# Ledger of designs, part 54: designed miniproteins, single chains, continued (4)

Each design is a single chain, and the fold is of that chain. pLDDT is the mean over its residues in the fold that is shown.

## One batch from the design tools (miniprotein)

Design m13970
Fold by ESMFold2-Fast:
Structure m13970 (fold): chain A 65 residues (1-65)
Amino acid sequence: SDDQRQFLATALKLTLLSQGVPVDKADQLAQQFYNSDDPAAVIQQARDQGYISQGAADGLIAMLQ
């Protein structure tokens, strides 16, 4: 549901902030995640760019079912 996606977007934003990603960039990535037709790809891009750990990315993707 949209509520579950909003929760995951918030979790992604908090994870990015904890890894030292600037607030504006973390918010932008969380917004991309929330509005994306492929939210897993947004998480994978953030991981590939080094913004989050592989473990954090895998955990967030597992919750997208």
Scores: mean pLDDT 82

Design m13971
Fold by ESMFold2-Fast:
Structure m13971 (fold): chain A 91 residues (1-91)
Amino acid sequence: HMKELSEEEKEAIRWTAAQLRAVGALVELWIDYKQGKLPESLKRAIENIKAGKKISDEERQALLDYARTVLQLSDEEIAALEKIIDEMEKK
């Protein structure tokens, strides 16, 4: 029978799920990029990430706005996505 999870365990599981959703959103974003469905500002952001360049604050905000409005990510999933972008910029 299933044991009740602690609040810390629930938070860790939710954060892991948010990270997995953020990765899924990056895959959908890449598919939309390849299909030419992205606006020019967002296309430039993807091309800069692909080139290993830091994206501008404006490009970052365009990515996060697209993830929220088009890909329908929650605030927690957006926070996970932002962390992934930060790690990509460190490379």
Scores: mean pLDDT 77

Design m13972
Fold by ESMFold2-Fast:
Structure m13972 (fold): chain A 63 residues (1-63)
Amino acid sequence: EEKKKLEELKKKIEELQKKMDELTEQERKLIAEGAPLEELMEIGVEQLKLAVEITVLKKELKK
């Protein structure tokens, strides 16, 4: 039972990590193109939300 829950948790962390990597790639492109601060702030907010979620799930994984 616990092994199955750990596998699901790891898979979810991996999916969120992939989304984070995609947002980081978008941010780098926007910075290189000289995008407005407002667009960079939107990406930053989404990155922060994902970072918090990943951190919470990683804490559950350690229990």
Scores: mean pLDDT 81

Design m13973
Fold by ESMFold2-Fast:
Structure m13973 (fold): chain A 55 residues (1-55)
Amino acid sequence: MSDEEKIKIAKEYIEHAKNIGLSVEEFIEILKEEHGEEFAEKVRELVEYYKKNGT
């Protein structure tokens, strides 16, 4: 996955969480419950990458 793709996907998850009135951390916890820990961890890694490189 390219750096640009990581930023794009992370931004989409952050925007979705904001639109439904949740923090990104709350949204990731919901993803863990629905899709499992491995999926939630991948989303967390993408969000952390965006916070470090996308701002």
Scores: mean pLDDT 78

Design m13974
Fold by ESMFold2-Fast:
Structure m13974 (fold): chain A 55 residues (1-55)
Amino acid sequence: GTLEELEREILRLAEEKQRAIDETGDQDSPRVRALQAELERRLEELRRLREELAR
C-alpha cells in the first residue's frame, strides 16, 4: 500500500544519499543536501500517514 511504497522510497533515498557522499567525499555537496531535504519531506509524510492510520 501507500505506506509500504513510502517506506521503500525513503530507503532508496537514504541509499542514494549515502552513495552521493561516498562518490563526492562531501556531506555538504548540493546533491547531498537536495537528497537530505527530499528524505526529510518523505519522513514527515510517513509520520503523518502513520498518525492517520492510527486514527
Scores: mean pLDDT 81

Design m13975
Fold by ESMFold2-Fast:
Structure m13975 (fold): chain A 90 residues (1-90)
Amino acid sequence: GKKTVYIGLDTDDPSKLGKAVFVLVDSKGNILEKEVLENLTPLQAIAEAKKKYGVKSIEKVEKKDIPKAALEEIEKHVDPKTASYYKGEI
């Protein structure tokens, strides 16, 4: 079935280290896997997600386009006011 990884990062600033939250969901929005990594730049976090999930491209997304269950898991670890959000389709 179709899978999507959703990614939340503490910051959009390429010079800053922060948390990265990865949430893998199925086509129905069910969480299959979740991981939290620390001390990564945005580019490092995106590279780790590509490597882990085998996705070729990761794109920026708005909160409204993230499944509620995945968004709730991300926002346990990142500040919603400063966070940036991404997705990759598998």
Scores: mean pLDDT 86

Design m13976
Fold by ESMFold2-Fast:
Structure m13976 (fold): chain A 64 residues (1-64)
Amino acid sequence: GAFQEQMKQQAERFAEELAKYIKETYGEEPEVKIEVTETEVRVTIRSEKLELDLVVDMEKVKAG
């Protein structure tokens, strides 16, 4: 639905901005992976100095 699409778009924008920040600030080429399921969005960003794994449970966000 519209909420799932918004969460996906927000995750993609967040990952893009953070990757750009890492490149500009640390001079590193980050690896970005975004996985979307029916119930969650997972964003993984990895560089030499930073490892970030974010999981958004869309069902919990809707139910809360």
Scores: mean pLDDT 75

Design m13977
Fold by ESMFold2-Fast:
Structure m13977 (fold): chain A 70 residues (1-70)
Amino acid sequence: MEELEEAAREAEAAGSVAAATNFRRALELLKKKKDPEAEKLLKEGVEYVRRGDFDAAAALAGVAALILEQ
């Protein structure tokens, strides 16, 4: 949870609004629903933020959010 908030802040600071938005959306959805596939994608997304690959991070967080919205 805290790692996802940090990833969202780092993405926003880097100017990646898409990654920041997708991580924040996934965080809100995780409060209501747990999904192992979505959680795995979010962990990979955090690693891409750490590497500075915000496009990959945004894509992974976006797919995770879509899974959690079901």
Scores: mean pLDDT 83

Design m13978
Fold by ESMFold2-Fast:
Structure m13978 (fold): chain A 56 residues (1-56)
Amino acid sequence: SYEEALAAVKRYVDESDLPPLLAAELGGARLVATGAASPEEAQRASNDVIAELEAQ
């Protein structure tokens, strides 16, 4: 689901040593690669996390 994808991307950003914007992109890509989210759900989740990071 989108909510699960969003939570997973946010957790990856928080736990990762990568720059936050890159972590958000890779978090979504990992969800697609592992079959945990559809490409559409993962892309939306990553984009929404990136937008939130850029706003604050």
Scores: mean pLDDT 83

Design m13979
Fold by ESMFold2-Fast:
Structure m13979 (fold): chain A 89 residues (1-89)
Amino acid sequence: DAVEQLRLGNVLKKQKKYEEAIEYYEKAIKLAEEKGNKKLLTLSLTNLGEVYIEQKKYEKAVEAYEKALELDPNNEKARKNLAEAKAKL
């Protein structure tokens, strides 16, 4: 279940277990893509980008947020976080 993978990723992110959080977000992304769930895919990509920001992996954060904005161009959080990540490059 993609929702369960996303929830586990969020718990791990709050615990600052970033590598484990990434693993669960990637599982959520794969399952959301397979089911065509654009909302869950966008949310999972946005949360993955936030983890990359915390790790100072700004290029990977940019990639995740750009993919989220391709799915939802009006996603204010992804747009704002993308601008911040690009400023760190």
Scores: mean pLDDT 89

Design m13980
Fold by ESMFold2-Fast:
Structure m13980 (fold): chain A 92 residues (1-92)
Amino acid sequence: EEKKKEALRQAAENFRKASEALEAGDIDTAREYFLKAMKYLDEAGEAVSKEVQTRAIAAAISLAGANSGLLDPKEAARDLRYTAELVEKEAE
């Protein structure tokens, strides 16, 4: 259980770093941090709520939109920031 909470904390940190990279306009770095965050969510397994799963999917869509030029990277950054905050709350 503590290992799953640590995985959630690591996921939150990596979603936050992905958001920061997008704010800086570094989409490639944001994608790398997003993928790391998703690996940590997978490690957390059953500790991941449906709310977090839904927000992670929304963040993935926003990141894909930013990468394709269809969405402002700062909007995708806000979605990743919100996802990070939600995951951090669940790690408590």
Scores: mean pLDDT 85

Design m13981
Fold by ESMFold2-Fast:
Structure m13981 (fold): chain A 89 residues (1-89)
Amino acid sequence: EAREAAERAIEAAREAARAAAAGEGVGAAVGAMAGAVGAAGGYASLLAGRPPAEAAEEAAAGARGAAAASGTEGARRAAEEAEEAARRA
């Protein structure tokens, strides 16, 4: 189900934010913000009735940002999960 895939991408973006926050310095803070913004945006898109694929891509973009800014292994894995879920939405 496309909506379920979007929900999975949003959850992965939340996980990316948490994993990024476990890092150090400004990169950890920026990464946590990126993941959180992506998750919130995806969720808001679903609530607004926008296509699940758009919500999933917003979440995946945030998760990618979390991985890129923080450089943590956990954020990178969560971003891969978000991207996989977005392809299913």
Scores: mean pLDDT 86

Design m13982
Fold by ESMFold2-Fast:
Structure m13982 (fold): chain A 100 residues (1-100)
Amino acid sequence: SITVTQSPSSVTVAEGSSVTLNSSWSGDTSKDFFVNWYRQAPGSDEKEYLGSQLLPAGVTSASLTLTNLRKEDTATYYLSVQPLGSSEKYWGQGTLVTVV
């Protein structure tokens, strides 16, 4: 199994700001894997897919930098780790980004 941690757990920023969302994971990193990024708007039960990165075996961290933030970018941002050849996704707890 893989355990994913995201940091910070929450952050509040002004419009026009940038923020870097960090993630790390532990467990079975013997295979190449996809890191998938998602956002979930406040009050929504659905995660919107943002994109993926293919990372080689042994990598245990990734970051996403959000730039030129707007109030509509307020959301919880999630990362999942998906080993190559597996349909199983291991989810982080999310980072709540609030744009004021």
Scores: mean pLDDT 86

Design m13983
Fold by ESMFold2-Fast:
Structure m13983 (fold): chain A 66 residues (1-66)
Amino acid sequence: RSRELVEEALRAAREGDYEKALELLTKLEEEGDENARLAKQALEEHRDSPPEERERAIREALGSPP
């Protein structure tokens, strides 16, 4: 698991940069992170959620602690 990509994706999601977060999660999926697909779905579902809720949903999908 690429921790660097996870951290960057969470930061982009928190900042509201949807496209950057999606791109970083796609890179995680390409590296073989099976949970990245679920994280991409969480990002889409929480696009209009508060930043902290969006970040937490993505963390949970990726299997990271809250």
Scores: mean pLDDT 76

Design m13985
Fold by ESMFold2-Fast:
Structure m13985 (fold): chain A 62 residues (1-62)
Amino acid sequence: MEAKEAVRKAGDYAIKLAEENGNEELVQEIRKLRDEALKTVTTPEQAEEAISRINELAEKAK
């Protein structure tokens, strides 16, 4: 549903940023977090938490 879609979009964007910066390790970490979140997220609050964690990793991509 909408919560999972928001997580997917945030994860995809963060992965793209990490790939553009050549940070393969970060790409793998973001993919793992995104995929786990897509399995477990059932509420908007859980989606917000997952997106926050994805965004923290994306910040390190620069």
Scores: mean pLDDT 79

Design m13986
Fold by ESMFold2-Fast:
Structure m13986 (fold): chain A 91 residues (1-91)
Amino acid sequence: LSPELEREIAAALALMTLSVAYNIAKRDGDEEVAKILKEGRDKVSEAIRAGNYEEAAKILEETAKKLEEMGYSDIADLVRKAAELLREVAK
């Protein structure tokens, strides 16, 4: 695959992973977690649009750390996996 296609695939998978995490938070009634995930997804989408995959990965790493500090380890792990997808194609 070309680097461009690899970035597009990674972006799609990362954003889909965040959407899944958001839906889990909403289903469980975790409104604050859902808000954090939505804000993180919006920032990541802007970074990706700017072509800055390194910044997108960093935003998700910071989002995951915040969720972990709040006690939501499973959701934080899911967000970290999204960050890893973006970091792999940032180089």
Scores: mean pLDDT 85

Design m13987
Fold by ESMFold2-Fast:
Structure m13987 (fold): chain A 69 residues (1-69)
Amino acid sequence: GAAEIEELKRELERLAVRAYLEGKLSLEQLKQVGDAIREADRLAEEGRYEEAIRLLEEAKQFVLEQLAK
């Protein structure tokens, strides 16, 4: 639901900023994460919560993979 999306967004934003500051995420990749968050917000506003959650989880997995390098 909406609360899960907001929690995922906060976690994703924190991880993406951290990865960027550690030099493990490029500015272009950071912008792509921001685009994913905006698209998830649009999906959630339409009641498409499952799609919003999936998009945020995929973006989070990507950031975690960059952090693991």
Scores: mean pLDDT 87

Design m13988
Fold by ESMFold2-Fast:
Structure m13988 (fold): chain A 66 residues (1-66)
Amino acid sequence: PKEVLELIGKASELADELRAKGQTEFADKVEELIKKAREAYQQGNFDEALKLAKEAIKVGEEGLKK
């Protein structure tokens, strides 16, 4: 459970950085994945929340490489 929240936090920071750099499309995708991860976490679906949080980070890191 704690690991999921830490990864969501990291993804949120990546979304903010992407938006600041004008990577709006990547920022929007990361924010959508974060919302889904938080929803899964609130429902107790920690495995799903973890997968979504990791995907958000992956998308965020991909956007920053541009």
Scores: mean pLDDT 85

Design m13989
Fold by ESMFold2-Fast:
Structure m13989 (fold): chain A 92 residues (1-92)
Amino acid sequence: SLSKLASLGAAFSIAGVAAIETGDPRDAEVALHLAREMAELLKSKGYEDIAQKIEEAGERFLESVKAGDRDAAREALNELIKAFNEGIEKLS
C-alpha cells in the first residue's frame, strides 16, 4: 500500500529528526529500526542496491549521533531520506 509506505517514511523522518535534536543513541536506534524495515522490504523485492544505501547511511547516522556530530548526523539523515524516497518510488 502506498499509504503504508508513506506512513513508514514519515515515521522514519520524525524519528531521525528527534534523534538529532536529543543526541540520544536510543532515538537513533528507533530511526534505524524503521530504516531496516524498509531495507528488508526492498531486498525482498530485488532492490538490494537501495537497501545497501539505507544500511550504510544508517550506520553513519548512528555513529554520528553517538559521536555528538550533529552536522554529520544531518548529512547521513539526508542520505537516508533520499534512499527511503527512492525505495518508495520503486515499490509504488
Scores: mean pLDDT 85

Design m13990
Fold by ESMFold2-Fast:
Formats: sequence, C-alpha cells, structure tokens
Structure m13990 (fold): chain A 72 residues (1-72)
Amino acid sequence: MEKLTPGEKATLAHLREQLEKDPNDALSYAELGAFLFVLGKYEEAREYAERALELDPNNFMAKKILEEIEKL
C-alpha cells in the first residue's frame, strides 16, 4: 500500500550512513537488519543480519532476526 514515511526513510538513510562510516560494526548491521524486518523488508533484513553474524558469530540480535524470518 503506502510507501515508507519520511521518518522511516530518514532512519534507514541514517543507519546506512553509519554502516558506510563503520563497515566492520556488527551491531550497526544488526540494528539496520532489525529495522528492515519491522518494515517488512525481510530479504534485506536477512542480508544485514547475516553480515552481522559474519563479523560477530555470537550477535544475539542478528540470530533473532534470522530466526523470525525462518518462522514466516
């Protein structure tokens, strides 16, 4: 139906900008993945969660995102 709100677009842009500045920050990848999951962008959420786990295999947030996607 409706596209992302201006606030949701701003949050996504900000999180992506943080990743461009700190590309090895597993927490930032997990946070972006969690936000994309809430927006229903499951394919993108999965990609960012997988990258977070590549950087930190014990990242709890990234593991939970992937678990929730698998339940869909």
Scores: mean pLDDT 78

Design m13991
Fold by ESMFold2-Fast:
Structure m13991 (fold): chain A 85 residues (1-85)
Amino acid sequence: MKVTVVFTKADGSTETYELELPEGPNILRLREAANAVLKKLGLTEIASVEEVDENTLIVTSAETGRKYEVTYDEKTKTITVKELT
């Protein structure tokens, strides 16, 4: 399915992407969205993924140690990937 992904950087700036994500559980879509955003940043290695709830993941990059909060809003069909400080 097509989903809008909004990446919010640590400085507050945003980038928006449209991605084709798999059907199935929301958690799998969140993982794929995080992977796609990190790959656009040149980051390919994930140190950890924490499932906070059915609509929220925390992903840690192995290369940078930075954490990313990944959330889904079903009403807007938008996944937000936010770089945590």
Scores: mean pLDDT 79

Design m13992
Fold by ESMFold2-Fast:
Structure m13992 (fold): chain A 60 residues (1-60)
Amino acid sequence: LEELKKELLEAEIEEALYRMRASIYKLAGDEEKAAEYQAKAEEYRKKAEELKKELEELLK
């Protein structure tokens, strides 16, 4: 349970960090880097969503 909560928090932090980097590159006009970091943010977002589902199932 604690490990799952830790993994969820880490995934959410990574998603936020990559999203922030994507925004910075987009503002700088680096569309290629912005797209790259946006894709990474999306991967961590999906991971966080799956971890949330697992946590909800365990807390039923």
Scores: mean pLDDT 82

Design m13993
Fold by ESMFold2-Fast:
Structure m13993 (fold): chain A 61 residues (1-61)
Amino acid sequence: SEEYLERVRERMRRLIAEGYSVELLDTVGRFEIQYVLKETGDEELAKKLEELREELVAEAR
């Protein structure tokens, strides 16, 4: 969902602002993707979360 994607984006951006490592940020993003796939089977949301992870990991580098 749009709201879920936005909440994950804000959470991950907060981790960047707080100075957490890119490795931790990547781990959090991968966990969110796996959680959505295993619990909901929503492949479209998982794809959007993967795109978000790539975007934010690049931003944190």
Scores: mean pLDDT 81

Design m13994
Fold by ESMFold2-Fast:
Structure m13994 (fold): chain A 101 residues (1-101)
Amino acid sequence: SSASFTFTVKHSGTLRITVTNNGSSPATVTVTATASQTGASATATFSLAPGESGEALFHGALAGDTVTVTVTQNSGSGTLTVTVTNLGTGEVLASATFTLS
């Protein structure tokens, strides 16, 4: 199972994608971010205990591009929170919460 969200990059730079396991059981999740205009992508897989976070870096984001983040649950169940932050500005561009099984 998977869920996706999109956002627009406001300032060019490196984006940090943070995934937090808010469930009560360990989960393994894959996060993929893809920019629509450039085709640039980043993919990371995390094994997260309850309350743990993993992060992936998306380099070379361009202002005005649309980024799609897809979260795929490989194992476990429960609630995941995904937050995207621009590392240069500190701005939070998007945050989404998913319950996946």
Scores: mean pLDDT 82

Design m13995
Fold by ESMFold2-Fast:
Structure m13995 (fold): chain A 58 residues (1-58)
Amino acid sequence: MDELARRVQRLLDELGLTAQDVLKLLGTSGGRRMLEAIADRLGVSVGQVLDALERLAK
């Protein structure tokens, strides 16, 4: 889980986004597609990415 949060943070840094930016988009089709793309790239579930984003947004 800690390693997943680190990998998510690195990917967000590459995209110029914060965890809060992604979480604000979750009510949109674009935000949902972004979560799915991150999950696919990291080989994890969308739920695991969402959990990591919520921890990073603290």
Scores: mean pLDDT 78

Design m13996
Fold by ESMFold2-Fast:
Structure m13996 (fold): chain A 52 residues (1-52)
Amino acid sequence: SPEDIIKSKGLTTKDQVNQFVATQFPGTLPSDPKLNNERKKYMDALENINKK
């Protein structure tokens, strides 16, 4: 799951999550819907982790 990936990679900040997602889709524009959808999934997971 996105939460498990964030924990396994030690991602703790939104900037780290953004960089991680960008590295999974090299050559895409920052505004690309596919990249933005994946970014949202990981950002939602990070917020869920931070709420605990």
Scores: mean pLDDT 75

Design m13997
Fold by ESMFold2-Fast:
Structure m13997 (fold): chain A 99 residues (1-99)
Amino acid sequence: MSEEYLKKAEEELKKAREHVDETQRLADRIINEGGTEEDLRRARKHAGEAFAEVAETLHYADKLSELGETEKANKLKQEAIDVAKRARDHLERAEQAFN
């Protein structure tokens, strides 16, 4: 059971990182190249998907904590929080630059 939750958490975290990386690329485009309204819409979509995937990662990390896998759970929670902060920061940069 703990192995199943770990795999699900790692898969969701991987997806979250991919969406954050795309949010960053779109934010950088908007800031450096004067990106389009479509670029901003895509940045918001990817950030939103990253936040949903972070929430799912935290859910499975909590399940790991319940099973006594505290060290693995704490690592996943910290990584998920860091990913969420990156998504927020890149989205805020994109929105501020687009004004």
Scores: mean pLDDT 89

Design m13998
Fold by ESMFold2-Fast:
Structure m13998 (fold): chain A 84 residues (1-84)
Amino acid sequence: PELVITSLVGKRVRFVDAEGKELEAYIESVETDPETGVRYARLYDPVTKKSYYMGAGYKLFETKEAAVSSTPSLPDRLELEVVE
């Protein structure tokens, strides 16, 4: 289902990334970079113990700088599932 991204902070979500891989992660925060104005999400994968940064198009980056320089702002709503 399409869900409002800011309502998902603290939730564990499941979605398909830009590479076609199914991922399950916590949305730790949704932030706007003050220098670029680009909105991004910080994700934590509890299985792999890795953190990611996500902008538009379900593209994942290992650094905030890569996410905000490479992708448009995160949209208000994303197609994903809440896992509980």
Scores: mean pLDDT 81

Design m13999
Fold by ESMFold2-Fast:
Structure m13999 (fold): chain A 89 residues (1-89)
Amino acid sequence: MEEKIKELEKKREEFDREVTAGVAYLFSAVVKTYIKNNKLTEEQKKELEKIIDESDRLAERAVRGEITVEQAVKELNELSKKFNEIVKK
């Protein structure tokens, strides 16, 4: 019984990391699509490219288990806020 519980906990941790990385990669893809489909200033493009880089790094950290789900959600929320501020007209 103990071995089964430990296996389920490990699978949950692996799943949480994969989901966190997936969400970060998806956010990066959304920002890339926004740049492609919208007329933006060079300053806006540069700032959005920084968000892409930060989101991709967050995904890599999540895959490596270097970040908790709680910390990743916090960082994704901050990137989302930055994105919204950059795209406000």
Scores: mean pLDDT 81

Design m14000
Fold by ESMFold2-Fast:
Structure m14000 (fold): chain A 70 residues (1-70)
Amino acid sequence: AAVAAAAEAQAAAWIEGIKNAKEVESTDTLVTYEFQVNGETKTLSVQKGTPKETIIAVVRNGAATRAEQA
């Protein structure tokens, strides 16, 4: 299988987790999301003004670049 397929599967798991993410902490500058990826609990802190669409795009881009460099 293409190396990109494995990276896409991982990115899809992260995207699904982010879609179901729960806000556990919110400040004036940061929002911390808690979500599960393949049964493991992850947390992500982002600037409060960052839309989830931007977070998803970053995850997708990261998976693609890792597939090319792996």
Scores: mean pLDDT 69

Design m14001
Fold by ESMFold2-Fast:
Structure m14001 (fold): chain A 63 residues (1-63)
Amino acid sequence: SSEEEELRRRNEELGRETVLEFINGALKNLGKEPIGEDASEEEIEKAMEEIEAEIIERLKALS
């Protein structure tokens, strides 16, 4: 039935919103541009890479 598929889609959307909130919170704290709610998986991956790179550079500067 389509009922399980509908529930799966809702759960995926909620999980996606949580990930986007986390990423955008981190980007804001780093002074970077937030990504949209309609961002692709590729855009999300790129944002994660930017967050990681910035954190690594800041940690290196503190060492």
Scores: mean pLDDT 77

Design m14003
Fold by ESMFold2-Fast:
Structure m14003 (fold): chain A 63 residues (1-63)
Amino acid sequence: SVAERELERVRRAMDRFVERGLISEEEAEKLIAEAERALREGATHVGVGIKDGKLTVTVVYPA
């Protein structure tokens, strides 16, 4: 499903950020749980990244 692919993508991004020392494993787990909840609530996309040294999360819902 779209939600499964988005969640897998978020997990892979979080794994990379932890490996690079940019976030903690606890922060990654919390964000993954938040992304999973958003996707269950009908979100179609969850974007994650580092902007100006800060972890950023963007959640997109259907119009």
Scores: mean pLDDT 80

Design m14004
Fold by ESMFold2-Fast:
Structure m14004 (fold): chain A 55 residues (1-55)
Amino acid sequence: MEKIKETLLKLGFSEELAEKLAEIISKLPPEEQRELLGSLIGKSEEEAKKLLEEL
């Protein structure tokens, strides 16, 4: 969980959003974790929040 949260923070997301995303992503298989993290690269905070709502 910590490593995923740190990655999201490095991508420029807020601590609150990074924590929520990390919690959801950590429940996924490693393959899906990599795909979802890759899809978040270049996304804005608002776009990432919308993705969180779909999960």
Scores: mean pLDDT 77

Design m14005
Fold by ESMFold2-Fast:
Structure m14005 (fold): chain A 55 residues (1-55)
Amino acid sequence: SKAAKLAQLRAQIDALMEQMNTELKKAREGDEAAQEKMLEISKEITALQQEVRRL
């Protein structure tokens, strides 16, 4: 169902936002690899948000 897919997408976005917060802390401490990871996570969140909008 659309409701089940929406719940799954929101759970994935929430998990990625949690990862984003962890990587943001590392980036602020000077971890260059964390900055690259944040860009990657941001792209994934944007793609999932677009899927939510199309439901």
Scores: mean pLDDT 87

Design m14006
Fold by ESMFold2-Fast:
Structure m14006 (fold): chain A 56 residues (1-56)
Amino acid sequence: MDELVERIKELEERLKKLSEEAQKAYLNGDVDKTKKLNAEIAELREEIARLREQLA
């Protein structure tokens, strides 16, 4: 695989971990942590989308 594909894979793994942490924070009622994690998830999704567009 080329470097861009590996980078996307790493970001997708990070996204999965952040999503799991956000769900746990939400279930625990930690509103501030949930908001911060959701913001990080949104930024990461945008980065993944930009990198995927470069592969097309």
Scores: mean pLDDT 82

